# Designs tried in a protein design run: designed miniproteins, single chains, continued (4). Part 35

Each design is a single chain, and the fold is of that chain. pLDDT is the mean over its residues in the fold that is shown.

## One batch from the design tools (miniprotein)

Design m13265
Fold by ESMFold2-Fast:
Structure m13265 (fold): chain A 73 residues (1-73)
Amino acid sequence: MTAEELLERAKEAAAQGNLDEAIRLAQEAARLALKQGDKKTASEAYGLLGLAYRAQGDEEKAKEYLEKALELA
């Protein structure tokens, strides 16, 4: 499975309200994208992680991942 495919699945999980699955898939998408040098997909995955953690009430992790997304943008 590609980083882009994992990111798409993470977005689908988030849209369904399955935040734990969205976080898991987005973390894997970011990891693979970074290994491939795909900063765009990694940035999008970190952005989704930030939004998902914010939805769970984890403001500290939300801020961390949103800052990582901006650094790669």
Scores: mean pLDDT 87

Design m13266
Fold by ESMFold2-Fast:
Structure m13266 (fold): chain A 66 residues (1-66)
Amino acid sequence: SMSVEGLRALFEQAEKEKDDPTLAEIAIMAVEKGDLELAKRAVKATEENQEKELADIAREHLRSAE
C-alpha cells in the first residue's frame, strides 16, 4: 500500500503533467485512506485541466480568425 506522503507526491507530479487518469486513481486511493482533502484536490485538478484545455482550444481558433 502507498503511504499518504507517497500519494501526495504522486498527486503533485500528476497535477504538473495534467495526467487525469492518475489524478482519478489518486482520488480513489485518497478516499480509501480517509484523506478527503487530497481526494477533493485531485478532482479539482482534473476540472482545472479540462478548463485549461478548452481555453487553449478557444485561443487557437481566435488566433486563426485574427
Scores: mean pLDDT 76

Design m13267
Fold by ESMFold2-Fast:
Structure m13267 (fold): chain A 61 residues (1-61)
Amino acid sequence: STAPDTPEAREAERHLILGILAYSAGDLEAARAHFEQAVRYARAAGDEVTEARAQSLLASL
């Protein structure tokens, strides 16, 4: 499915990517902060798929 093309959806994706990069580097604090921002932006965008993905990643920290 096509991702929403809104500023909020782009920020959700950006924070999701930054969180994954932080997690890969072992920076769990930065990863958590980015995943929390990804949840907020995904919610604002109505992107339930990205919201669920970010919440799942938060739960694994």
Scores: mean pLDDT 85

Design m13268
Fold by ESMFold2-Fast:
Structure m13268 (fold): chain A 89 residues (1-89)
Amino acid sequence: SEVERLLRETVERLVEAYEKYVAGEISYEEFLEEFERLMGEGLARLRAIGASEEELGFFRRLAGTFLDMVLEGKSVEEIREELERMLEE
């Protein structure tokens, strides 16, 4: 579905932003700015294609899980694995 495609695209872009942060290519502040931009863009696109409240809620849970794992200092690989697991359910 288009919703599934947007969710997968958002996960990849979130992971890429975190990879840049971990590699020292961007600051933590720049990482948070990119995260907020990706969340705003993702929510706007999902709403534009008529995503349900359930789907919007899932998107927010995905984003929350990502941030929690970043704050816990999880590796890129651990974050990617968990987000991919969430997408399969």
Scores: mean pLDDT 87

Design m13269
Fold by ESMFold2-Fast:
Structure m13269 (fold): chain A 71 residues (1-71)
Amino acid sequence: AAPPMVRFTVDISLYDPAEGNKEVTYRLTAEAPAADADAILAGVEALQNNKSSEGVKGEGPAPAILGAERV
C-alpha cells in the first residue's frame, strides 16, 4: 500500500526582493508522505535558519503544495 499522507501548515518568513527585500511571511499548506514528515519539518527549520538541506528523499507519492497565502 502507498504510505499515508500528512498535511503541514507552516509559516515561512523570507526577504522578498519584489517587495524591496522586506520580510514577508507566507503560510503554506502542503501534503507529504508521513515517512518524510520529520525530514520536511527539519528542512523548513533549516530554511528559517538559512541553512542548506539535501532535501527530502522519500519513497511513494511526491509532496504537493495545497495552498500558499501571504500573512
Scores: mean pLDDT 60

Design m13270
Fold by ESMFold2-Fast:
Structure m13270 (fold): chain A 83 residues (1-83)
Amino acid sequence: MIDEKAVKEALGLIYLAIGRLAESKGDYETAAESYVKAAELFREAGAPDEVIAEAYRHSADAYEKAGNTEKAQELRKKADELA
C-alpha cells in the first residue's frame, strides 16, 4: 500500500528545495508559492505545527522580497497562530 503520509512529507521537502532554489535565483514569487505548497503538504502529512509554521515564515519572507506585503503579513499571521 502506498503510504500517503510519507509521500506528502517527501513532496513537502521537495517543495522546500524548489523554494530555496527559486530564492537563490531571485524568483521570490515562485519561492513563496513553493514554500506555501510545502506547508500545505506538511499539514496534510501531520507534521508538527512548528514545521508548518517555519514553511509559512519562509513564504512570508519571500513574498515580502517580491513586494507582496499583504500576502507576507497573511502568512506570518498563519505561522504565528501555529507556533
Scores: mean pLDDT 86

Design m13271
Fold by ESMFold2-Fast:
Structure m13271 (fold): chain A 60 residues (1-60)
Amino acid sequence: SDLARDLIMRELGLSREQAEELIELAKRLSPEEAAEIMSRKYGLSRRLAKGAAEAAKLLS
């Protein structure tokens, strides 16, 4: 669904590719694990990435 991607891009200022990667990670991993990967790869705040991963799981 494009809704989760568009919301994550808007709220966190992520690129389309970064938002799509976060959503795919959230489908397979815990929010904590998804946040860890996104924080390491893109320098995102773990808190914000975790919140986005939790939201992606709820919206998917």
Scores: mean pLDDT 80

Design m13272
Fold by ESMFold2-Fast:
Structure m13272 (fold): chain A 56 residues (1-56)
Amino acid sequence: SAEELAERALEAARAGDLEAVEEMERQGVKLASQGDIEAAELIGRAIREGLEEYRR
C-alpha cells in the first residue's frame, strides 16, 4: 500500500540509505504516472522528513 511504501521510504531516509531512497523516489514517480498522485506525495514527504532527521 502507499502507507507501507511511505514507511519504508522514511526508514531508508532516516538510515541514510540513499540507494533505497532513490528506489523509493522511482516508485513515487511510477505511481504518479499511473494517476496516484496522493501516494507519490506521501512517499516524497516521507523521504524529506527522513532525510531531515538523518542530516539533523
Scores: mean pLDDT 82

Design m13273
Fold by ESMFold2-Fast:
Structure m13273 (fold): chain A 95 residues (1-95)
Amino acid sequence: AREEMVRVLEEGFDKILELLKEEDPEFAKQMEQVRKRMLALARDPSRSLEEVLAGLEEVKRGIVDMARREKLKRAEEIEKVLDEIVERVRRIVEE
């Protein structure tokens, strides 16, 4: 479960970074730091899988809010990728 969650987060955030690097390299740098924090949280055995999901939902909210405030062309695609990551992580937590 935890290893699968780490893989899902890596794949999802890598896709977001690819979308962002074309439009906003500064936002991409922020996303690299968020990716590191989320992966560290997912790899921490003292944290429950439910805590990782909660952290991801908070991160998604912040990213979507920022993307829309900055009027990024890819804001809708970024939100969709984040929704897919949250759904996949939720399935892992529920298994």
Scores: mean pLDDT 80

Design m13274
Fold by ESMFold2-Fast:
Structure m13274 (fold): chain A 64 residues (1-64)
Amino acid sequence: SLEAEINRALADMYLAIGDILEKQGKYEEAAEVYRKAADLYRQSGDTEGFEEAEKKAEELRKKS
């Protein structure tokens, strides 16, 4: 559906923002943004995107 496509595009944007924050050493902020991406991937039915974003958030929680 169009809604799923929009949610996936938003998730991809949040994932990219999280990557930028992680490169800046802002691990707590990056983890929060990755969780937002995961929620949007879940809403879009993108299981792979959800798992990737959630894994990134968990890895950063270990560094915070």
Scores: mean pLDDT 85

Design m13275
Fold by ESMFold2-Fast:
Structure m13275 (fold): chain A 88 residues (1-88)
Amino acid sequence: DEAAREAGLARLRAAIEAGRAAEARDPEAAARGRELGRELARLAENAANFNEEDAERGRRIEAELERDPAVRAAAEGLLAERVLEKAA
């Protein structure tokens, strides 16, 4: 469904915009969020070899994202950027 695909792309674009807004307000939190986003992407790419240490690392990252909305917005924005880049 083309409409469902467009809705998905709109959500990705909104996440990127939210990440950019967070960076404008709090560049340090946004830098940390982008670092955590890169680590989450790395863990996702290694999913076939996922172990307990990787699962614990993922849980720690999620806990950090939950504590700071700017960190979370920046991480989600980076992940959305990577999804769109790979889809191109």
Scores: mean pLDDT 83

Design m13276
Fold by ESMFold2-Fast:
Structure m13276 (fold): chain A 58 residues (1-58)
Amino acid sequence: REAALREARERAARLARERGVSREGVTKLQDEFARETGLPREEALRAAEEGALEAVLS
């Protein structure tokens, strides 16, 4: 679970850097992470948002 959250956060950061941060992109990352990791959507959303924020601030 913790490894899945870290993976989701890192993937979100990478995709945000490549494509830029957009509301549509964050929503797609949220849905994809929830589907692939089996995490509750709320946790997947938080991980995606944290990754995207990390990319913007770095």
Scores: mean pLDDT 66

Design m13277
Fold by ESMFold2-Fast:
Structure m13277 (fold): chain A 60 residues (1-60)
Amino acid sequence: MIEEINELGRKAKELFDQKKYEEALKVYEEAVKLAKQYDPTIALVAEHELKKVEEKLKEL
């Protein structure tokens, strides 16, 4: 579980750095859903990063 969440986070981060915000958003959403089932603290961090991507998409 945690390794899978970490993999999704890394992939989303790479997409975000490549300016592929829409793709990054989808991967972060998957990570948040998985994290909520595993640990609320990890889910909070994932949701924070998800909001950051959402704000970037609003500016495009």
Scores: mean pLDDT 75

Design m13278
Fold by ESMFold2-Fast:
Structure m13278 (fold): chain A 69 residues (1-69)
Amino acid sequence: AREEAARAAAEQIVDNLLKAGWLKPEDREETLAEIERALLASGGGQGSDKAGQVVLRTIRRQGREPADV
C-alpha cells in the first residue's frame, strides 16, 4: 500500500538521522509525518534520493539546520 511503503521509507530515514545524531527523539514524529506526507504527495514514487531531499528541507523548514550541512 502507498501509506505502508511511505511509512517504511520514512522510518528508515528517521532511524538513520537519529543514529547520526541529526534528530532528537521528540522531533521524530514530526519529521516522520513530514517525510511520509511528502512521499505520498509525490505520487507514490519510492526513492531514497527524493526522501533524502525531503528530510533536509523538513529540518530546515522547522528551523533546525544541521550543524554540518
Scores: mean pLDDT 64

Design m13279
Fold by ESMFold2-Fast:
Structure m13279 (fold): chain A 82 residues (1-82)
Amino acid sequence: MMDLLLQFAELIKAGASKEELLKVIEEIKKEAEKLGSEKVIEAAEEAKKLVEEGKPEEAYKLLLEAEIEEGIELLEEGVAKL
């Protein structure tokens, strides 16, 4: 998943089309669905809207924040099981 987020950032830097950016967001959403990452799924849907509005940098920040928050929750859940 982080690899897809890095690919998304590189596409933004390269000035990729909205279609290319939306395709990467869709792949992020599919990976989030496989992992049960509901926050990332919701962030991906909002990120699609931001890309369509011409705000891909805001879409990237939203996805990054959701990924970080999910990672923190997984760490806390792991500690709680100990």
Scores: mean pLDDT 77

Design m13280
Fold by ESMFold2-Fast:
Structure m13280 (fold): chain A 67 residues (1-67)
Amino acid sequence: MSMEEERKRLVEQGKELFLEGLKAMDAGDYRTAARLFSEAYSLLTQAVGEEEAKKIMKELAEKYKAE
């Protein structure tokens, strides 16, 4: 029941949605990908701010491409 627990939950949800968006994009479902990316960005920005959210998404995208 701390703000830190809520922040960690939002970061985890945002990361999951972003990865789902990347998978949708690979499948050619660009509409679903756009929605998932928007939701992920909103959650991550709320949890850690815009600058850190961009860093997290860049790192996830790089890791996804390396697989």
Scores: mean pLDDT 82

Design m13281
Fold by ESMFold2-Fast:
Structure m13281 (fold): chain A 85 residues (1-85)
Amino acid sequence: MDRIQQSVDNLINLLNNSVDGTTSQMRSSSRSQQDVYYQGGTDTLNRGLRGAQNLGNQGSRDLGRRAMDAVNQSRTRLNQSRQSL
């Protein structure tokens, strides 16, 4: 149980740091580089979604849902940053 909870917290922290880093890089980058960073951010979120699904399957539906919500929130923030460019 504790290991799954720690994995969820680690995933949420990873997602927040990855989105913040990606959005910062997009804001400071040329148009051609912005597409590369956006793609990298999207790939990271897709891996995060797979991790969240696996955590849910390991016996905590509530923890898995919390992780999935964090992925969706991170995706929304990445998309909003993309639209602002």
Scores: mean pLDDT 75

Design m13282
Fold by ESMFold2-Fast:
Structure m13282 (fold): chain A 97 residues (1-97)
Amino acid sequence: EVEELRKRAEEARRLAEEAREEAKRLKEELERAEKELEELKEEARRREEEDKEESEEEVKRAQERVRELASRYSGAAIRYIGYETEAEILERKAKEL
């Protein structure tokens, strides 16, 4: 049982590390997407009335991208916490036996 608990804890640690790296990548992509959104909003303000509709559509697409990345980042962060917590519980059980 102790050996089984240790193996399960190691697997949970591995999955936590994968989720942590995914969250890190998504956070960097989110920060870039937020900067692009700010630049597009500024550009939309400067464009002539004739091109306004096209600029508004670009801003809308950028907002949707930011929302999608934020959702994915949140999911990865939750998985990281979940796997890390599981590993800690399994490690405690192995130590108590």
Scores: mean pLDDT 83

Design m13283
Fold by ESMFold2-Fast:
Structure m13283 (fold): chain A 56 residues (1-56)
Amino acid sequence: MDKEKALELAERLKGETDPVVRRAAAHDMLKEGLITPEEAELLAEGRYDEVIERLK
């Protein structure tokens, strides 16, 4: 399921400290249709816990 894939990727990003890498990954997930624009913005800002909760 798309939600499961998005959840795994969001949890993987939780360990990423480089904001450039984090932003690029969020943008790629948005392009693949795995997350919404709002969720991509939250991930780019490092608010992964909020995105993970939304995907559950």
Scores: mean pLDDT 76

Design m13284
Fold by ESMFold2-Fast:
Structure m13284 (fold): chain A 66 residues (1-66)
Amino acid sequence: KVYRVTYTGPVTRGIGWVLRLIGREDLEVEPLSENTYRVTYTGSEEEAEKVVEELRSDPGVKVEEI
């Protein structure tokens, strides 16, 4: 599954969020702009739903399937 992930939350929390996102071994993260990332998940479809839920749990994070 491929997602467009956009961060619009506070700058003070943005660095921590980006580091957590990039640090995930289950995700391939490609920067598209200063606050938008292409995120690829290659695991099971059932686990992909959990990944989306986890990403959306952070304030100011928007997730769209591509």
Scores: mean pLDDT 75

Design m13285
Fold by ESMFold2-Fast:
Structure m13285 (fold): chain A 72 residues (1-72)
Amino acid sequence: SKSEAARLFAAGNIAYVSGDYETAAELYEKAAELTKDDPEFQREVYRNAADAYRKAGDTEKAEEWEKKAESL
């Protein structure tokens, strides 16, 4: 649900600010699966996932999620 997506997104943000970019990316990815009913929120989640993957050193995943955000 949207509420679950928001919870996962918040958890991802907490992981991100703690420097755990891998966990943040995973949580954002899970949130994205639940955001299809809100394209604006989905775009925000995709961009945050891309940033988290980039900081984790996964450039390929970062580019993939960035393109998903651009497609919305």
Scores: mean pLDDT 84

Design m13286
Fold by ESMFold2-Fast:
Order: C-alpha cells, then sequence, then structure tokens
Structure m13286 (fold): chain A 106 residues (1-106)
C-alpha cells in the first residue's frame, strides 16, 4: 500500500542520513537506490489508483533525486568522497520533498 511504502521511505531516509553522517558513502548510495525502488512503486500505485495528485511534479522530483544519486555514485567511483557526500545531502533534501508529496497524497 502507499501508506506502507511511505513508512519504508521514512525508515530509509533516516538510514541514509545516519550513513552520510558516519561517512559510509557506499552504504548511503545503496540505501538511496532502495529509496528509488520504493518511490517507483509509489508512482505505479498513484497511477493505478488514479490519485488526484500532480504526477508531473512527482516525476520531476524523482528525476532530481535520481540525478543526485547518480552524481554521488560517479563521485564515489572517482574517489571524490566530499563530492559524493555533497550530492547525497542534496538527494536527502529531494527525498524529504518526495515524502512530503506522498504524505499529502494520503
Amino acid sequence: SLEEILQELRTVLEEIKKLVDSGDVEGAIRAARRALTLIQEALDLLVKEGKPVDLEEFARLIAEFGNYVLEAEEAYRAGDTQRAIENLKKAIEVLEKLIEFLEKAL
């Protein structure tokens, strides 16, 4: 359900924050990838249920989140830990907006 996905997203958000704070960039990227999967499941449910929400805005936020995660992965592979953390922090901000969007959809 959308409510169950929202609860899981809140848990994953707190995990990403904790991993970023501890400097576990690889763990944070893995958790962010899990958030992307949950967000895609939420999008599929919103479309299937015909929820009266701004799906275009939600899709834009998903793309923004995904882009920051990809930039963090690229920075991590290049050995630029600082840039990876900066992009993960930006991803966290977008994920908070995605969670707020889903809360308003309930």
Scores: mean pLDDT 89

Design m13287
Fold by ESMFold2-Fast:
Structure m13287 (fold): chain A 58 residues (1-58)
Amino acid sequence: EKETEILREEAERYAELLRETGKRLKETTDEAERQRLYEELERKLAELAEEVEKKIAE
């Protein structure tokens, strides 16, 4: 059950990251900045997935 709680919490973080990045993309008209936001999102999502895996394994 602890693992389930961790997964749910991290899933919420994923959703929040997508939501926040979406808002920033809406506000940004600079293409270079949009690319930066996409890259940051992808990197953060990958880090979250890795953190979840590590926490579950521990």
Scores: mean pLDDT 76

Design m13288
Fold by ESMFold2-Fast:
Structure m13288 (fold): chain A 79 residues (1-79)
Amino acid sequence: VEEGLEEVRETLAKAIGEEVAEEATELLRRAYEALQAGDLETARELLIEAAELVAKAALEKGLTDVSAEEARARAAEVF
């Protein structure tokens, strides 16, 4: 899992910048810790927040036309 998070961080850093990649990866790490603790509500909130952050940065870079609000809504439907 941690190796997967590092690979995700590197991919995001190349696409949307290191600062946003580090913040999104930290949210994903905290979500994983919440899942291991059985706190599904906190994990869901952290995953939605990470998705919103990544979508906003990707939209600003012109990598997607999905808004942060739309990404948040999609994440909320899945989780």
Scores: mean pLDDT 74

Design m13289
Fold by ESMFold2-Fast:
Structure m13289 (fold): chain A 74 residues (1-74)
Amino acid sequence: EALELFAKGDPEAVEVFEKLYKESDDPRYKLMLAAAYARLGEKDKAIEVFKEILKEDVPERYKLAAESGIKHLS
């Protein structure tokens, strides 16, 4: 389960969310991918993914989440 792997801080969460994003191109999965990197302590990778979300034409709620993620990790 993708959410279960994420909750446990399992590195497999990154692989699952990356696959889901590639298959659906849903910004929700890209946001979860960034959060998974942050959970693993990969702060630079998490920030990079959050910055990519800010460049996309996505709903405001995803941009606000990405900005909050960057601020929290910086």
Scores: mean pLDDT 77

Design m13290
Fold by ESMFold2-Fast:
Structure m13290 (fold): chain A 56 residues (1-56)
Amino acid sequence: MRRTARLDAGVLSEALGVSKEEVAERVEKALRAAGYSDVEVRIEGDELVVSFTPPP
């Protein structure tokens, strides 16, 4: 049920013109708004590690 995805935080930060922390916040908000639960976002070096439970 729970999934984990990895995203390139450096590339996303540069593409969006915001900090890696802001990218993490935006990803968390977007997933919660889409109905995902148990959303956790963590920065590991240049990666965002995103864990979530998709809607049923």
Scores: mean pLDDT 79

Design m13291
Fold by ESMFold2-Fast:
Structure m13291 (fold): chain A 74 residues (1-74)
Amino acid sequence: SSRDERIVKSALDMLRELVDAGDLAAAVRFARHLGRELAKHDPELLELFLQELEKEAARDPRLRPAVEAARAAA
């Protein structure tokens, strides 16, 4: 849904801001927390988040640890 797309976009924008600030540890913690919460409450939104995060990590390898953290938390 368009709402789910907006939520995913906001999460990706936050992760991008954190890696651009050089705070890779905060990006990993954010992705882990979000992965855990979505796995419990909205597994369909988790799948969309992970798909979009993978695309972003393909463009920016600094996001790869965040992908791994979100997947491990799910």
Scores: mean pLDDT 87

Design m13292
Fold by ESMFold2-Fast:
Structure m13292 (fold): chain A 68 residues (1-68)
Amino acid sequence: SHEIADVALAVGNVFFKRGKYEEAAKMYELAIKADPRYAEAWRNLAEAYEKLGKLEKAEEYRAKAEEL
């Protein structure tokens, strides 16, 4: 549900703020599983992958957010 997606996104944002990008990415992936059309979750996942140096995946996920 979108409510579950919102909670997962919020938890992911806390990890991201703390510099825990791997944990943030996992939470954003949970948000996407709960709501695959959640553009903000795709954008935040892209940002987390960018911080992890996975630039190709970051661009892929950013493009996914733009098409939603």
Scores: mean pLDDT 88

Design m13293
Fold by ESMFold2-Fast:
Structure m13293 (fold): chain A 75 residues (1-75)
Amino acid sequence: SESEKLIKELEEEMQKLVDAVYNGDKEAAEEYKKKVLELIKELEKKKKEETNEKEKENIELKIYIAKDVLEKLEK
C-alpha cells in the first residue's frame, strides 16, 4: 500500500539520520532530518484520509516513534 511505502521510507530516512548523528556529519543529519519531517507530514495526511482503523493506528504509531526519536536526538 501507499502508506506501507511511506512507512518504509520513513524508517530508512530515520536510520540515515541516526547514522549521520553518530558519525558527526552535521550537514547530512540536517538533510535527513528535513526528509523525516516531510515524511511525517505526508503520513499525517494519509492518516486523516485512512478509513481502516487498524491501518490508521499503525500510521499513528509510526509517526509517534519518529517524533520520539527526533525529540531524543535534540538532547
Scores: mean pLDDT 85

Design m13294
Fold by ESMFold2-Fast:
Structure m13294 (fold): chain A 119 residues (1-119)
Amino acid sequence: DLTAPPQSLEEVLLRAELAAAATKAHQGELSEETAKLILSNAKAAALSLASGKPQPAWSPADVEEKIEEALASLDPETRERAERYIKEVEEEAEKILERVKKLSPEEAAKLAAELARKL
């Protein structure tokens, strides 16, 4: 159920890959603006998982500032976990986005269908 919040970092990354693949399949390209939106949403979801708080709706331009503000409000142990989760998701999501950019729209459509079955 894609309307429910993700329950793991693996689900955050699968949702990011699905969003990227679906966009490329239906629009023919994965623009840099859409890639940044997907990345920012994945980072916000990682913060939500680490903190146990609802995922905030931030614009891509504000994500880094809002992440720093949110991290500053957390206790030291939760902050360290959130920083690790955000870093892991950022590194892995960037790799996912680069792989999807190299797919044809037909390959991206097949990937999106496969990922949707896992979620």
Scores: mean pLDDT 81

Design m13295
Fold by ESMFold2-Fast:
Structure m13295 (fold): chain A 77 residues (1-77)
Amino acid sequence: MEEKRAEFLEKLAELYKKRGDYETAGNLYQSAADEYEKAGNREKAAEFYRKSAEFYTLAGNQEKADEYRKRAEELAA
């Protein structure tokens, strides 16, 4: 079930966030967002793409931050 994979990825992202590994946390939140989008949960997908963008910003990866912020806005429209 797609949502259980997203929940697992979210928990894993929280662990990397606590370690200060913001790039990996961003990647894992992005993967969780992809799984929610596949499950048809656009609201959760938008939430987790925004979360991913926040962590890419903290990691200094502005290109990915801008990309996933934009994707979140498109899903929220």
Scores: mean pLDDT 84

Design m13296
Fold by ESMFold2-Fast:
Structure m13296 (fold): chain A 87 residues (1-87)
Amino acid sequence: MEKYAEALKKIDEALAKLAEALATGSAAAIAEALALFGEAVKLAQELKAAGDDAAVAELQAHYKAGAEALYAAASPAQLAAAEEALA
């Protein structure tokens, strides 16, 4: 499961960069988080195309848990900046 392990790693790296961006307001950290998340999405799409729906569901659950933890800690201004960058 090479693609699953790499996607999981990219999600963790993206969430860590997003946490840094929310703490600092850094546009560079937001850009790095988006790039890592984009790589994770590509790997998840490849897993879905291969019929590995279980791996995709696990990646989605992992991301959701991490994102919920970040949103719980973030201010409204930090959340607005992150939403603008993700649009």
Scores: mean pLDDT 74

Design m13297
Fold by ESMFold2-Fast:
Structure m13297 (fold): chain A 58 residues (1-58)
Amino acid sequence: MKLAKALVDIEKLSEKGTTLKKGDIVEVLEELESGFWLVKSVKTGEEGLIPKEFLELL
């Protein structure tokens, strides 16, 4: 399982929206060519798209 940590608070993501707080752990499901990563919140189970620059791989 590929995990990443949110580096900043994110109030809204894409139309598939997930809200994250700094330090929240997500599972990286897919890395997209656009520089967005499809992630799943470990805390809530919600999925969303996040710019990879706001995430730190664990």
Scores: mean pLDDT 76

Design m13298
Fold by ESMFold2-Fast:
Structure m13298 (fold): chain A 85 residues (1-85)
Amino acid sequence: AGEEARRLLRRAKELLRKATEAAKQGDVEKAQKLREEAVRLLEEAAALNQEDPLPVDEMARLGREFETLYEETQKAIEEAKEKLE
């Protein structure tokens, strides 16, 4: 159960990692687009989870992992903006 939601959450996390790397390379626009796409996948996964729910503990773990990566991406984007002057 929840296989599709799980796949989308894993893809969203991968996009956040790519967004962080883009920000580190100074590509703020690419980082923002990847972050936005990751959020869209999270929203789609949440909708799918209503139909075929993940185990509560797995959903909580994946949510925490997404939040951590999102915070890292936000920090990297802000640091990149400061360096672009």
Scores: mean pLDDT 83

Design m13299
Fold by ESMFold2-Fast:
Structure m13299 (fold): chain A 85 residues (1-85)
Amino acid sequence: DEKIEKAAEKLIELLKTTPPEDLGDKLLVEVGKVLGVEEPADISKEEFLEVLNKALEKLGLKKLPKDASIEEISEKLRELYKHVT
């Protein structure tokens, strides 16, 4: 899926270039734009997980399972931030 791959690349770029205090709002807005979503709240957990797993795959990191919780996704995103910073 080209949108998922492009969103994953944008996620990695934002993690490398955006300060932690600005990351949350900017990340959801910019990833949402790539996915064609107008509001960040309209990004489903499942769709965000696909983006995160594609980013993890591109960096050679272990992916989360399909049934990962929101808490597991948030923790993995923090791990990914530490890895790229």
Scores: mean pLDDT 77

Design m13300
Fold by ESMFold2-Fast:
Structure m13300 (fold): chain A 66 residues (1-66)
Amino acid sequence: AANLVNIGNQYFNAGNYSKAADAYGIAIALDPSLAEAWRGLGNALEKLKRLDLAAKAYEKALEIAN
């Protein structure tokens, strides 16, 4: 949930994008309606150069937020 998004953000800011993606993924598994977790996952995947997966995560975040 929201605490896992914060953990993901901490890993992302530390440059550990793989652990950030894992934390956001767990947040999504617990609450798939949490747009912030999908956006965080997209950002982490983009840093990992997984651009197609990042785009899908961003689209999901936008769908949930609207």
Scores: mean pLDDT 83

Design m13301
Fold by ESMFold2-Fast:
Structure m13301 (fold): chain A 78 residues (1-78)
Amino acid sequence: MEKEAEELEKKAVEYAGQGDYETAGRLFEEAGRLYEESKDFDKAAQLYRSAAIAYELAGDHKKAEEARKRAEEAAEKA
């Protein structure tokens, strides 16, 4: 799971670098979910924050707010 999450994070960074922030946000969320499933809550919170920033840049304020709440929930479990 962690190796898969690392690959998703790398992909998210690549898409963000290309300006595809919506795809980057989705990939950061998937990576965060995998870390959360492995109970790496610090890393999950970091990735959900990255997803929130990516969605904000994409103009998707609803997904950004949802990702921000996921980051807070993960941080509380860390």
Scores: mean pLDDT 84

